Designed miniproteins, single chains, continued (5). Designs and how they scored, part 58

Each design is a single chain, and the fold is of that chain. pLDDT is the mean over its residues in the fold that is shown.

## One batch from the design tools (miniprotein)

Design m17999
Fold by ESMFold2-Fast:
Structure m17999 (fold): chain A 88 residues (1-88)
Amino acid sequence: MEERLRELEERLRAWEAETVPIVDAKVAEGPSREEQLEIQIELGRRQLEVAEELLEITEDEELRAELREARERLERRIAELEAELAKL
């Protein structure tokens, strides 16, 4: 559990860090905005699956609350990214 929780936190941090340079970054050169959004959505979905899996096996109420909050936050952000992609 300790290692899985740390990995989930690392994946959440990596996904959040990846969103920062994409929003109106004047000097960003690399994948298109469309490709960047697709990558973020894919990473978010993977993190969601890990969070849901941990929720099913976690018995500690405090950890369950944290995982539930992380899952809801990921769901909201994925929906926002999907909406942005749909407008491109």
Scores: mean pLDDT 71

Design m18000
Fold by ESMFold2-Fast:
Structure m18000 (fold): chain A 80 residues (1-80)
Amino acid sequence: SIEEKIEELKELKEEAEKLLKEAHEKGKLTEEDIKRFHELLQKLEDILEKYRKGEYVPEEELRKLKEEIKKLIEEIKKRI
């Protein structure tokens, strides 16, 4: 369901936030990491706004955002 996919995106956001904090504490956080995270947050907020308004949210858009967040998580994990 869309609700399950949105919950999964929120969980990935929390994981990314924790990793960004850990990377910052280890002196390994880059400006590119921060920029990418903010861009992904904006995409998530846009999706949540569409969902709140009862607008159609394509499953492809949800899947693509999930992949982008996971990619950021993986790249940060490799550096910390």
Scores: mean pLDDT 84

Design m18001
Fold by ESMFold2-Fast:
Structure m18001 (fold): chain A 100 residues (1-100)
Amino acid sequence: SLEDEIRELVERLIELVRELVEKNRDKLSPGEIALIERLLERVEEALRREEPVEVIVDLAQQLALTVILQLEKHNVDTSEIEELMRELGRLYREYQEELE
């Protein structure tokens, strides 16, 4: 289902964010890492609790935007996150169209 595809893509976002944080740990401040980790925990909890797709997508967008902003400050490439978020946006539009 589109809902399952959206959830799978959000799980891929979580994995990508964890990889990028670990790879760039020396560039990020403890406060930046703590902020990203709190947002990761919120997204993971929403997935575990099978929260509505709208909630999961909103939290995923907040996570992605935060990570992109923090990494770009340190000249880290964010293109992979941006591509994943474009795909998430496409699937979410299709999901919304099915509900109407």
Scores: mean pLDDT 89

Design m18002
Fold by ESMFold2-Fast:
Structure m18002 (fold): chain A 99 residues (1-99)
Amino acid sequence: LPVISKVEDLKPGLRIQFAKDSPTGNVRLDGKEVAFVLVDEEGNELAETSLKTSDVYEVVDVLKNPKDLHPSSKVEYVIKLRKVEGEADAILEFEPVEY
């Protein structure tokens, strides 16, 4: 599978597998802070988001979260993911964030 690491590579319909597990959806992609949010089949947000290398996720939506709207937030993008069956199109590399 191709390896991707930039938020610009994430588009609705793309299926990704994570290169490593994360206990939260908050990660850094190429220096940008991103919040992944899991949704169910109906599009409802799940209460907890954890990322697993064993699962395949489809990008549902990519939302810009500019600092002007949330000056206290370091998150630049919110990406909605749905867990799917089948094979990923790409492996996503990321760095964890603590904030």
Scores: mean pLDDT 76

Design m18003
Fold by ESMFold2-Fast:
Order: sequence, then C-alpha cells, then structure tokens
Structure m18003 (fold): chain A 87 residues (1-87)
Amino acid sequence: SEKLQEEKKKKMKELLEEVFEIVKKKLEELGLPKEDLELVEEARELTLNGEAADDDLAKQLSPKLKEIIEEAVKEKLPEAEKLYEEL
C-alpha cells in the first residue's frame, strides 16, 4: 500500500539525516576543507530527494571523506535493517 511506502520513506529520510549529521560533525572535528562539507550537503539533498546522482558525487569524494561516510552508514545500518523488517 502507498501508506506503508510513505511511512517507510519518512523513516528512511530520518535515518539518512542522522547519518549526514554524524558525517558533518566528524568533518568539523577533523578540520576538513569546506569543499568536503559542500559535497556532503549536496549528497544529502540528492539522497533525501531520492535522486540517483551517486556516481558523479562519489568520484569527487576524497578517500578520507569516503571513509567517514562509510563509518557513519555502518553505525546506522542495524537501525535501517530493523526499520525495513518492521515495515
């Protein structure tokens, strides 16, 4: 049903926002360039809008930024899996 799909999208957006908050805080703590913060903000907007622009942004990510994103995703992955099973 559409209602179940919309509820799933809302909860996934909340988890994605938490992931991006973790990434942003880590970038600020490590003192990474503003350019990396801008890339994260662009990725956040595209991901939350459900647009598939991952390939172009992924090519612009530094190895350090990629590691930070992967760590944040892994931290929230168990919650995302539980959410998928509950819906």
Scores: mean pLDDT 69

Design m18004
Fold by ESMFold2-Fast:
Structure m18004 (fold): chain A 63 residues (1-63)
Amino acid sequence: MSMTKDEFLSYFSSDTYGWFRVPVSKFYDAVFKKKLFNVDDILKTIPGGTREDAELVVEAIKK
């Protein structure tokens, strides 16, 4: 549940996740600055973000 900023950026900036439709930093801000852990709330703040991307971010944080 405590993922560092460096871990977050490294995990989602890898070649595997480089297909993110929006910058990964926007997901980081929604979760760590705005404290949004709900997929629907995250998607409301990130225009063009997909549900799959938001779900993947939420699951990674719950580790």
Scores: mean pLDDT 65

Design m18005
Fold by ESMFold2-Fast:
Structure m18005 (fold): chain A 81 residues (1-81)
Amino acid sequence: MVEAELERLLRELVRAALAGDREAAERAAEEAAELVREYLLEQGVPEEEAERAAEEVRARLLALAERLAADPAAAEALLAA
């Protein structure tokens, strides 16, 4: 189930970011983006659109990881929402 796998990757990203593990955070973001791309392709979304969505997901997750590393208190609000 894509939703459960995506949640697992998001939790790994947050843990890695809070621990200062940039490699693990980047890996989780890449895996989440690839998962989203594959899911969209299976739903019949055109390849170009699926690729753009995956790039957006990766960029947003990397930005989130950088923000969490700079301000760990922000993670509490994010995890609660």
Scores: mean pLDDT 78

Design m18006
Fold by ESMFold2-Fast:
Structure m18006 (fold): chain A 65 residues (1-65)
Amino acid sequence: MEDEEIRKELERLEKEYGVEMSPELRDWLIKNKPTPEAIRAAVRALDLGFSDSMAKEIAERVLKK
């Protein structure tokens, strides 16, 4: 997945769920080239009120298995 594709998917999901990612979380997701499932898991965590650090951990777990 290209960096540009990840950015567009993040912007789309942020709009859909009404959440805003920190620049640090956004940069980490782009750098690690996560699967669409990992991206959705991070956005859902933010929507549920989890911190950016928890959203990152959730995405990392989905990415690893």
Scores: mean pLDDT 75

Design m18007
Fold by ESMFold2-Fast:
Structure m18007 (fold): chain A 61 residues (1-61)
Amino acid sequence: SLPKIVIPEEIVKAAPELAKEAIELTKKAQSLPEGSEEYKKYFNEAVRKYLEAAELTEKLK
């Protein structure tokens, strides 16, 4: 089964827009065929947005 992105509440509070984008992109990816190129693009974008949110959270500490 494909990995799921779970965004900690701490990150959502620190970077709500990036967290929201990651969640929206994950939902878009899940609506597409798992083997499709478009699925991979949306999933990779979701991961990138999540990492950006996590990085911003770390910089605020």
Scores: mean pLDDT 73

Design m18008
Fold by ESMFold2-Fast:
Structure m18008 (fold): chain A 65 residues (1-65)
Amino acid sequence: MTPKEEIQRIAAEAYRKMLEATSDEEKRKVFEEAKNKILEVAKKYNIPQELVDSYLEALEKFYEA
């Protein structure tokens, strides 16, 4: 699995869990966990910041929807 595929998998799973969340607190916890996982993958594989910011922005927009 490539680092990009790993980030996409984390994001997809977070989107599913946020849709299934029954409270704002649960949704926030899913968002924060996904954000931290994406940052860890980015740091481990030295992914360009611009690409990381794009994934985090998409995740945040979904959380705020």
Scores: mean pLDDT 80

Design m18009
Fold by ESMFold2-Fast:
Structure m18009 (fold): chain A 96 residues (1-96)
Amino acid sequence: MELEERAKKLIEEARKLLEQARKAFSDGNYKEAIELALEAGRKAMEALDYTDSPEAIEVAREALRLAGEAMDKVEVTPEQAKEIRELGEKVLEKLS
């Protein structure tokens, strides 16, 4: 199905962004790590609009965890804090 192909591409993009976020975190670039992790989470959650994927949920969960850990290291904007919370709520909804 075309929808499954779109989901696969979104998951691949999300994984690449998550790898970049982990590298930024390791390099001490916590703000960049948050931005990349949030983008990875958004791509992974978007994939779930096209097909059911435990892999997409796992990527979103890891992205949320990394963003949360980076928030402990730097000041974040209220907008970034809201995005992290909303991503967490969406992940919990899909686990139900």
Scores: mean pLDDT 81

Design m18010
Fold by ESMFold2-Fast:
Structure m18010 (fold): chain A 84 residues (1-84)
Amino acid sequence: VDKEALERLKELLREAQRNPHVTVEKKGNTIVITASTDPEAQALAREVAEAAKEVEGIKVEWEGGILTLTSTGNKEVEELIASL
């Protein structure tokens, strides 16, 4: 795993958790990110999606304005999700 990509994703997820227009939910090995219609919240969700694509062991899905990040068995990714 690229440690720089993983750390960037971690910082963006922490920023998303602090944004009142972004909802970050943990569901087992999955993170579900819902951005409101706020342009800055949607831009942040896009940044998270781009960062997650650079991390090996994450499945990135965008459906109906909801971003879903799922661990594919990478321990460092699972530890990141557990830290949320």
Scores: mean pLDDT 80

Design m18011
Fold by ESMFold2-Fast:
Structure m18011 (fold): chain A 109 residues (1-109)
Amino acid sequence: NLNSLIEDAGVVAGGIYRFNPTVTLPEAKVIAEDLAKIVLGAYYGSGAAALLQLLDPETGDIIARGFQKGLTSTENEVAAARERIVSFLKSTGREDLAEELDKLLKERL
């Protein structure tokens, strides 16, 4: 569901922070928000609706929970969270967002 994919966005960002010593906490937070925005954009089909939903405190809480989970996750669990997001993006026909996600993570890893 949508909430589990937003949590997965947090897991990926928390995992990146855990496994990449050059990534700072503020940078990891931006990665979490950017990944959640990609998921929300695919789900709502509207950038404006995605931004509004990203500002919802409940969405922020889900991202934060995912991030904390990512800090204790294995590399395989973080990769699985990423694959769930990519599969969702492809299933919605949003190959453009899957490419944006790949570029975002490639520049930060």
Scores: mean pLDDT 86

Design m18012
Fold by ESMFold2-Fast:
Order: sequence, then structure tokens, then C-alpha cells
Structure m18012 (fold): chain A 96 residues (1-96)
Amino acid sequence: SAAAAEKKAWEALVAALAAEVAALRAQVEQLIADRRILPEFLPGLEATLATMEAGVKTMQQGVANNDQALVDQGKALVTTPAAALREALRRVGLGL
């Protein structure tokens, strides 16, 4: 059914974004360990990662409750910050 297909698509999206956020967290932690992140960026970076992690949890709640508005809200908290962070990490990688 269309509803079952939509829920499966939401579950797949949540899993993909959760994996991306976890990978971004791991990459940031590695760059901190390698002393490649300026100290002044650390509080903002942690706040951004925490916001994305909260976004994933909001999406998971939306899927569980069959609430598209909650899925969309959580997605917005993840998608834009994740894209910006991926681009920043790519530039750091190219500088290596």
C-alpha cells in the first residue's frame, strides 16, 4: 500500500541520516584527536552535532507515531547542518 511504502521510505531515510550523523561525529572526533580543528570551533561544532542527533531522535519519534510533521521537523534539524559540516570536513581532507 502507499502508506506502507511511505513508512518504509521514512524508516530508510531515518536510518540513512542516523548513519550519516554518526559518521560525521566520528570524523569530527578523529579531527579533534589529530588537532586539526581550531579550539574556538569546538563548542559550536558540538552544539551542531547535538542538534543533528536530536533531529534524528525527532524523526524516529515521527516514524513511530506516523507523524509526518515530526519527521519533517527532525529532517530539517539534520539535513542543512549535515550538508554544511560535510563540506567543511571535505575541505579539511583536501588540505591534508
Scores: mean pLDDT 84

Design m18013
Fold by ESMFold2-Fast:
Formats: sequence, structure tokens, C-alpha cells
Structure m18013 (fold): chain A 69 residues (1-69)
Amino acid sequence: ELVEKLKELAEKLRKLGDEVYSIGTARADQLEAEGKRGEAARVRLEASMLRTYYQTLADEYEKLAEKLK
């Protein structure tokens, strides 16, 4: 069913966003420990932006699922 698949995709997108953020921040922490603070800041910003993007996309899939009921 399309509605159920959209909700499943929304949940997967939220989890993917959280995973990307976790991986990105771990990498940024490593770069910062190596003295690469500028590169670490860039990676953190990119990870944060990607998490927000996936969360926004998940919200849109949830809204679409509600409209298609």
C-alpha cells in the first residue's frame, strides 16, 4: 500500500539522517583531534545540513501519506 510505504520511507529517511550526522560528527571529531579544525567545521556543517535535508524530506513523505489516505 502506497500510504504505508511512504510512512516506511519517512522513517528510513529520519534514521539515515541521524546516521549521516553521527558518521559526520565522528569524522569531524577525528579531524579536529588531528588539528584540522577548518576541515572538521566543514564536515560538521555538511552533516548537519544533510540531516536537516533528510528530516525535511521525511516530513514531506508523511504529509503526502496523510493526503493520499
Scores: mean pLDDT 85

Design m18014
Fold by ESMFold2-Fast:
Structure m18014 (fold): chain A 63 residues (1-63)
Amino acid sequence: HMELMKKALKEIEEELKKPASRDRRMAIHEVFKKVMDAVDIDSFRKFNQEAFKIHGKIVEKKK
């Protein structure tokens, strides 16, 4: 479900714009949980790869 994954990636990106907090980490975890429950394993793997790329950009910014 392309739309659901796009929406989830947008949610993660929006959460990552907020200051680092436990609430932010929990919100990101809930997004992953929602996607894993709603899509097949193949779609979830693709979502994971895209989410890790977003995380990678933030790690690079801290360097």
Scores: mean pLDDT 72

Design m18015
Fold by ESMFold2-Fast:
Structure m18015 (fold): chain A 72 residues (1-72)
Amino acid sequence: SETEEYIKKYGEKAVEEFAKAVKEAMEEIKEVAEKEGPEAAKEKARELLPELLALAEKLGLPDAVAALRASL
């Protein structure tokens, strides 16, 4: 799987830390979308994506950095 390949290449702790941060960010965006609507969710995503990018760079996950930059 994609996750197994990342763990093997970049180390388990780095991949787990990043995956947890992504899951938490997606849950926050979903909650904002459900309570405040799609425009508020988009604003929350704009706030959270740069933080995820900085974390991916700090953890040395180049494929995650590339994917997040494509989403910004």
Scores: mean pLDDT 77

Design m18016
Fold by ESMFold2-Fast:
Structure m18016 (fold): chain A 109 residues (1-109)
Amino acid sequence: MTEEEVVAELLAQVQGREVARREEGPVRVVVIEMASGGIVGLYITSEDPAEQERGRRLAEEMAREAAERLGLTDHTLVTVGALRRLNAAGEEVLVWQEGGGEDLSGVAA
């Protein structure tokens, strides 16, 4: 799946609009204003931890700038995996997603 397809799916899912975008080498950042009035910074990078950290920081900065520009006092950062691929069953799997939305079973252990 292309980065544009990932962004388009997310925009449709949150019924939001793109308010900012920046690209630096393999790092891509998109900032979305949700219909609920929140700001979401999305970053897409490789599996390299250094690029993941760079993407996260850039997304946080851009989300903050967008929130300030729009007169909002709250923002949320959401992470998206840099690579998506189809498995043998035709299901989409994330190769990487920082900050995880993993279940609470790992915390209960």
Scores: mean pLDDT 59

Design m18017
Fold by ESMFold2-Fast:
Structure m18017 (fold): chain A 59 residues (1-59)
Amino acid sequence: AKEYADEVEKTSLELGATREDAEALGKSVEEAIKNDSDAEAAKQHGIATGRAIGNPVLV
């Protein structure tokens, strides 16, 4: 859970997301994994959302 959350947070920051958005995405992925969700699907969802939020064209 934490490993995937940390990876999503790091990837979101690398894609230009704010620290707050990256932390929120990481927590969302961690909660999804805790609720017996597919860990890989949760991770991919977090990364996709991070890309949308962190896109510099939106700033």
Scores: mean pLDDT 65

Design m18018
Fold by ESMFold2-Fast:
Structure m18018 (fold): chain A 94 residues (1-94)
Amino acid sequence: SEIDKLEAEFLRHYRELARLLSSEVVDEVLKILAEMARRIREGVPFEEALEEGLERLRELARKHNLSEEALETMEQALRLQVELLRLREEERKR
């Protein structure tokens, strides 16, 4: 149920990003999220991947002059993805 709850929250943040941002910027956000997920699966620590992803999202926000609300939503989406990957990894080891 915790995984299902976090997946629902991630989808809500994704829908909010699609409302706030152009499709081009949404695609760039998704590429960053996908790259961070890939690095975690390849053995990069969760905290390191989160910090790298947050820095890349902040650079993207500066490049496209995004609102604080958009940046906060992007950062929350990344944090939720990292938490989901951590919980799935823990269940996989059971």
Scores: mean pLDDT 84

Design m18019
Fold by ESMFold2-Fast:
Structure m18019 (fold): chain A 87 residues (1-87)
Amino acid sequence: MFIEKLVEAGKKNDKEKVKELLIEGGYLEEDASEEVKEKVSEYVINMVNGKGVLIDKKLAEELGVPLEKLLEIDIDLGLYEIQQGLK
């Protein structure tokens, strides 16, 4: 259910809702700077809308989040898309 809401918010380009959901899901720290929250939310919106982005250490450093958190987001979104394709 969480990932479904995140995908819906991302497809609607609702950056504020994406920020909220990323914090709720543990992908973003509640006390992270607004700049970091905004950049990560934009990144997730791009992923959800099929804009390919290479996930690596450089991107994680640019977005101000640990690489493992970006990988968690990508994996969870990918698993959700696979599950939707099964039905």
Scores: mean pLDDT 75

Design m18020
Fold by ESMFold2-Fast:
Structure m18020 (fold): chain A 77 residues (1-77)
Amino acid sequence: AEERILRYLDLMPEAFADPRSALGVELRAWGVSEEALARALARLRALLPAHLDLLSSSAEAFFSFVRSVLEAELAAE
């Protein structure tokens, strides 16, 4: 479960760089820049052990958590 989530996080920068990626389109719609995504991914990796059960339970919970971290990173600067 954790390995799958970490692998997914590793794929997000590649998806974001692909203009035809559905995930990339969604991230850009959230107002995410490449730099903000990089900061959020580093934060997510640090927070992952404390939230593993939640993030492993559903894709919806995972994306909600990712969005919360991205919004926090955007608000921090």
Scores: mean pLDDT 66

Design m18021
Fold by ESMFold2-Fast:
Structure m18021 (fold): chain A 88 residues (1-88)
Amino acid sequence: MYDQMRRLYDQARRAYREGRFRDAARLAIQATQTGLSQPNPTGDQIRLAADSVLLAVRSARRAGDQDLRDRAAQLGRQVQRRSDDSGF
């Protein structure tokens, strides 16, 4: 599952560099959700989820898509809670 998160994150970063901000946000959201779906995520998975949600927020903002921004912000709160619960 970590390899799937990395693949989605790398695709999101590529989309962002290409100016495809809506695609970048959607892919970064998917990467974050993949990490959060793990019952006992590793520190690397939590860090990648945090990086993914930050990219999702930035991408949604640049796309001007309020629904994507709200979704990314909600996921960011979930990542923070999971990080706190895991001691990372």
Scores: mean pLDDT 82

Design m18022
Fold by ESMFold2-Fast:
Structure m18022 (fold): chain A 63 residues (1-63)
Amino acid sequence: SMKEAEEAAKRAAEGAREAAKAGGGDQTVSDNAIKSAEEGAKTGDAEKADRNGAGGYARGAHA
């Protein structure tokens, strides 16, 4: 599941980037979400990585 956690974190990070571009939001927030998602993947915490990425995704959508 470590590899699956890493893959999930990458998908969440990409989603956060796309949401930031579409929403015209703060790119700093997206960068932080990406870093948090990747850090979560390194610790093997897929849920934490996904939540951090999803949080940035929502912020990027201006919500």
Scores: mean pLDDT 59

Design m18023
Fold by ESMFold2-Fast:
Structure m18023 (fold): chain A 79 residues (1-79)
Amino acid sequence: SAKAEEIKRKAQQAVAELAEEYKELVEEKGLSDEEAEKIITEKAIEKLKELIEEAKKKEPETKEVAEWLEEQLKKLEEL
């Protein structure tokens, strides 16, 4: 559905923004890879939770994308 594709686009945008922020933390701020990864992982978890809640509010059209996002969140939290 169009609403599911909108949420997927928001997820892709969030990934791109976090990748850029990771680069800035390491290259411009001088953080270690470990420190930058911890910061970015925490922000990624927060963004995923926001997208999951948005998808749940738009169900049933977004049920499958919500389940996919919850799977991504579980994998990220297991790191």
Scores: mean pLDDT 81

Design m18024
Fold by ESMFold2-Fast:
Structure m18024 (fold): chain A 55 residues (1-55)
Amino acid sequence: GPVPAPLATKDNVGGEEATFRSRQSNRALVEEHAKLPYDPFSGNPLTEHTLEPLK
């Protein structure tokens, strides 16, 4: 399977990385709740192309 890169630094949850990750998570949650579910598998939020058929 895929091997995690050291740049990701999963073990380092304290410090500046923790703050940055928190902002990223909040953004994803806001978009998910503000609009209908996006494609989490693709990693892309809802786009105009997806929103049109949902109307």
Scores: mean pLDDT 50

Design m18025
Fold by ESMFold2-Fast:
Structure m18025 (fold): chain A 75 residues (1-75)
Amino acid sequence: SLEERIEGLVEKARRVGESLPPEEARRVAEGTVALLEEQLRKEGASDAEVEEFRARATRALEEALAEQEAARKAA
């Protein structure tokens, strides 16, 4: 469940990065992380669980965005 949410976030960030400017793509991805955090809290997740999700999601997102940026610069 948590891993699937993170995978969906990364895929969405990659798709958005294909169609939006980099800064807008980052804002959309960050907004999606915030919405998923709120959804987890509504589902009864503890603060520790939300923090774990945020750490994992942020790391995965930064890796995906860095890969896209590197690909653009290596053209």
Scores: mean pLDDT 75

Design m18026
Fold by ESMFold2-Fast:
Structure m18026 (fold): chain A 69 residues (1-69)
Amino acid sequence: SLETIEKQIEINPNSIQALVEYAQYLASQGKLQEALELYEKALKEAESLGMSVMASDLQKQIDKLKQQL
């Protein structure tokens, strides 16, 4: 639920999973710019943690979303 995602972000604002889930929710609502900002935040966090596979996957999602803006 949205409330669960919001709680996860409040507990850990850099939670990649919570940021991605919230970005997916916003994209489903047509809020593409807001979704993009959350994906970019998740990407920055994944890169800072050396999560190369996660960072690559997030970059692909960002690229796809930018094509819709």
Scores: mean pLDDT 80

Design m18027
Fold by ESMFold2-Fast:
Structure m18027 (fold): chain A 79 residues (1-79)
Amino acid sequence: SPLELAEQLAEHIKKLVEQLMEQLKEGKITKEEVIEKLREMIRQLDGLIAQYRAQGDDESAAILEEVKRYLEEVKKEVE
């Protein structure tokens, strides 16, 4: 279902962010590279949120909006 896919995507993104933060802590990736990757994820989520809302799928959109807020918080902490 779209809802299950949105939940799976949200969980996957959170795991990717955890991995990026670990790489940043270990000096394997730069702060600038992390910010760029987070910005790209946010842009992709914006497109998918708009798509779900256009289809009337407000539940799936809300899940992705929550993970987008998480990405924006992480980006602010890294900046």
Scores: mean pLDDT 89

Design m18028
Fold by ESMFold2-Fast:
Structure m18028 (fold): chain A 67 residues (1-67)
Amino acid sequence: LSSEAVQQIAQHIDENFPTLPPPLKERLLSDAVDFASGIVSGLRVPEHLALPLALENVRLEAQYLLK
């Protein structure tokens, strides 16, 4: 996964979940990067298609954590 894609995921988290504690933001970023890297490397999905899926994964995980 490119550093630019990682930065876009991090920015998305900060913009959409600004009040989330830093440890949870780090967890969301780490999990989303691992997810995107898995589908890019394992399934050979292009990064530009994996990025939207990673952002959706952030949303779903954040909803679960905010329960």
Scores: mean pLDDT 82

Design m18029
Fold by ESMFold2-Fast:
Structure m18029 (fold): chain A 106 residues (1-106)
Amino acid sequence: DELKKKLKELLRRASEVAREIAEAAAAGDTAKTKALMEEYTKLQGEIIKLEAELNPFEDKQITEDIVEALIAMNRAVGEIMLKNASNEKIAKTFAELAERYEKLAE
Protein backbone atom coordinates (compact mmCIF):
# COMPACT_ATOMS: atom_id res chain seq x y z
CA ASP A 1 0.00 0.00 0.00
CA GLU A 2 1.63 3.21 -1.27
CA LEU A 3 -0.16 5.41 1.27
CA LYS A 4 1.09 3.29 4.20
CA LYS A 5 4.66 3.58 2.84
CA LYS A 6 4.25 7.35 2.57
CA LEU A 7 2.97 7.53 6.17
CA LYS A 8 6.03 5.61 7.41
CA GLU A 9 8.29 7.99 5.45
CA LEU A 10 6.58 11.03 7.01
CA LEU A 11 6.90 9.50 10.50
CA ARG A 12 10.64 8.93 9.89
CA ARG A 13 11.01 12.54 8.73
CA ALA A 14 9.14 13.75 11.84
CA SER A 15 11.56 11.74 13.99
CA GLU A 16 14.54 13.27 12.16
CA VAL A 17 13.25 16.85 12.51
CA ALA A 18 12.40 16.30 16.21
CA ARG A 19 15.97 15.07 16.79
CA GLU A 20 17.34 18.14 14.98
CA ILE A 21 15.15 20.38 17.18
CA ALA A 22 16.55 18.65 20.28
CA GLU A 23 20.13 19.18 19.03
CA ALA A 24 19.57 22.83 18.08
CA ALA A 25 17.90 23.55 21.43
CA ALA A 26 20.74 21.86 23.34
CA ALA A 27 23.19 24.08 21.41
CA GLY A 28 21.14 27.20 22.26
CA ASP A 29 20.47 27.96 18.58
CA THR A 30 17.13 29.74 18.93
CA ALA A 31 16.82 30.70 15.24
CA LYS A 32 17.44 27.14 14.04
CA THR A 33 15.07 25.70 16.67
CA LYS A 34 12.25 28.00 15.49
CA ALA A 35 12.86 27.18 11.80
CA LEU A 36 12.84 23.44 12.55
CA MET A 37 9.62 23.81 14.57
CA GLU A 38 7.91 25.30 11.50
CA GLU A 39 9.04 22.26 9.46
CA TYR A 40 7.82 19.97 12.26
CA THR A 41 4.38 21.65 12.26
CA LYS A 42 4.18 21.18 8.47
CA LEU A 43 5.02 17.48 8.86
CA GLN A 44 2.26 17.12 11.48
CA GLY A 45 -0.20 18.51 8.94
CA GLU A 46 0.98 16.10 6.24
CA ILE A 47 0.66 13.13 8.62
CA ILE A 48 -2.90 14.13 9.61
CA LYS A 49 -3.90 14.57 5.94
CA LEU A 50 -2.44 11.21 4.93
CA GLU A 51 -4.07 9.44 7.88
CA ALA A 52 -7.42 10.91 6.76
CA GLU A 53 -6.79 9.49 3.26
CA LEU A 54 -5.95 6.06 4.70
CA ASN A 55 -8.92 6.14 7.10
CA PRO A 56 -11.92 8.04 5.67
CA PHE A 57 -14.13 9.56 8.39
CA GLU A 58 -16.53 6.56 8.41
CA ASP A 59 -13.66 4.01 8.59
CA LYS A 60 -11.15 6.15 10.47
CA GLN A 61 -8.73 4.09 12.55
CA ILE A 62 -5.79 6.20 13.61
CA THR A 63 -3.70 3.83 15.73
CA GLU A 64 -3.62 4.69 19.44
CA ASP A 65 0.17 5.08 19.19
CA ILE A 66 -0.02 7.62 16.34
CA VAL A 67 -2.75 9.62 18.11
CA GLU A 68 -0.73 9.57 21.35
CA ALA A 69 2.40 10.77 19.52
CA LEU A 70 0.46 13.64 17.88
CA ILE A 71 -0.98 14.64 21.27
CA ALA A 72 2.51 14.57 22.81
CA MET A 73 3.84 16.74 19.95
CA ASN A 74 1.03 19.28 20.38
CA ARG A 75 1.62 19.34 24.14
CA ALA A 76 5.35 19.95 23.65
CA VAL A 77 4.70 22.84 21.23
CA GLY A 78 2.09 24.34 23.56
CA GLU A 79 4.44 24.04 26.53
CA ILE A 80 7.20 25.86 24.63
CA MET A 81 4.83 28.62 23.47
CA LEU A 82 3.27 29.18 26.91
CA LYS A 83 6.38 28.91 29.11
CA ASN A 84 9.32 29.85 26.88
CA ALA A 85 10.76 26.55 28.07
CA SER A 86 14.49 26.23 28.78
CA ASN A 87 16.78 24.84 26.07
CA GLU A 88 17.31 21.73 28.25
CA LYS A 89 13.57 21.05 28.49
CA ILE A 90 13.04 21.56 24.74
CA ALA A 91 15.97 19.23 23.99
CA LYS A 92 14.63 16.48 26.31
CA THR A 93 11.06 16.72 25.02
CA PHE A 94 11.96 16.56 21.33
CA ALA A 95 14.58 13.81 21.81
CA GLU A 96 11.83 11.68 23.38
CA LEU A 97 9.41 12.57 20.56
CA ALA A 98 12.07 11.63 17.97
CA GLU A 99 12.42 8.13 19.48
CA ARG A 100 8.64 7.74 19.59
CA TYR A 101 8.23 8.65 15.91
CA GLU A 102 11.08 6.35 14.91
CA LYS A 103 9.29 3.41 16.59
CA LEU A 104 5.96 4.34 14.95
CA ALA A 105 7.67 4.32 11.53
CA GLU A 106 8.68 0.65 11.98
Scores: mean pLDDT 75

Design m18030
Fold by ESMFold2-Fast:
Structure m18030 (fold): chain A 96 residues (1-96)
Amino acid sequence: SKREKLVKIIEEIIEAVKKGDGEKVRELSEELLKIARSSLVLLAVHAAMQENIEVLEKVKKMMIEGGNKEEIEKLAKELGLSEDLKKYILEVFEKE
């Protein structure tokens, strides 16, 4: 499924971050965006750019179990995203 593909790519990003492979992190982040431009994918890409494994694991969990607006907002805040970018991601979530 599309969800299973996204989860697998996030797992590969986490491993690439652990190995310090910034080129692979960038390549895999681009593959996520090709599959979906969802709120969780946008959060995963920002977490990947910051090498934030904790947020990547939380996004993966939300892809599997489901998530809500409050969790999306909290993750955007944990990543230190601008108010404009946070609002954009929340708007994307509300349209899903």
Scores: mean pLDDT 88

Design m18031
Fold by ESMFold2-Fast:
Structure m18031 (fold): chain A 103 residues (1-103)
Amino acid sequence: MSKEEELDRAIDTIRGLTDGLIEAVKAGEMTVDEAIDVLISALRILAEHFKDKLPEAAEVLERAIGELEQIKADPSLTPEEKIARVREVVDRTIAELEKLKES
């Protein structure tokens, strides 16, 4: 699989998972913190996958994991504010991974 194909699959996975998790939270099937834990776990698997073949992608994913852990740990944020910040982190992460396809 090419670098671009690997990154496209990662981007599609992150986007689809994030949308599905947010819908599950809105439906009352999952808490925001549980959704963040699932997303962090998926990003850790992707970071490990890229660690040896594309370290720059692993670094982008590890940064996103750190930001998501901070959002989860912040007791001042409402569930709605946590969702908004998760979307911001995901959108920036996807944009950074897309830039790596051009490098």
Scores: mean pLDDT 89

Design m18032
Fold by ESMFold2-Fast:
Structure m18032 (fold): chain A 90 residues (1-90)
Amino acid sequence: SLEKAVEAFEKMAEAMEKGDLDTAARYFSEAVKLLNEALKELTPEQQQKLTDIFSELTRKLNEHIVNKDYKGAAEAAREAAEKLRELSKQ
């Protein structure tokens, strides 16, 4: 479900803020799996919005992580989680 993916991204953000990159990577992998499972239950419009949210998240994560800005990476993950939470209410 989208809600489980949201929780995984929030856990990823917490791990990122603590500098626990192995735990953050694990939660990211779990979130991606949960998003793929959720796609089957979404309308085409919701699928497009999810794809846009994930693409923006991936871009921001890459930018922040290569600069060792783990706080910025955590904020990007939380922004994506909030957008996914809003999508789940539609």
Scores: mean pLDDT 85

Design m18033
Fold by ESMFold2-Fast:
Structure m18033 (fold): chain A 82 residues (1-82)
Amino acid sequence: SKIEELVKKILELLREAGIDDETIEKVEKLLKEAIKYFKEGDLDKGNLSLSEAFQLFAPQLDKETRQQVAKLIQEIVKAAQE
């Protein structure tokens, strides 16, 4: 699905940025949990899971990569709510 492709793109950007595999696995789990909540209409829980995922990798990313990941996350949120 489009959402699965967007998740894969995020995880690839994190790997290219040097984020470790253990952190990437945790991010993938949190992104999947966020997607489930957004599909169920639970915006508060969805946003909480996204925030937790973002906090795991955001401090390790440069500004440009962080902006690319943020854009992909926005596309996931929009797609999950459609």
Scores: mean pLDDT 86

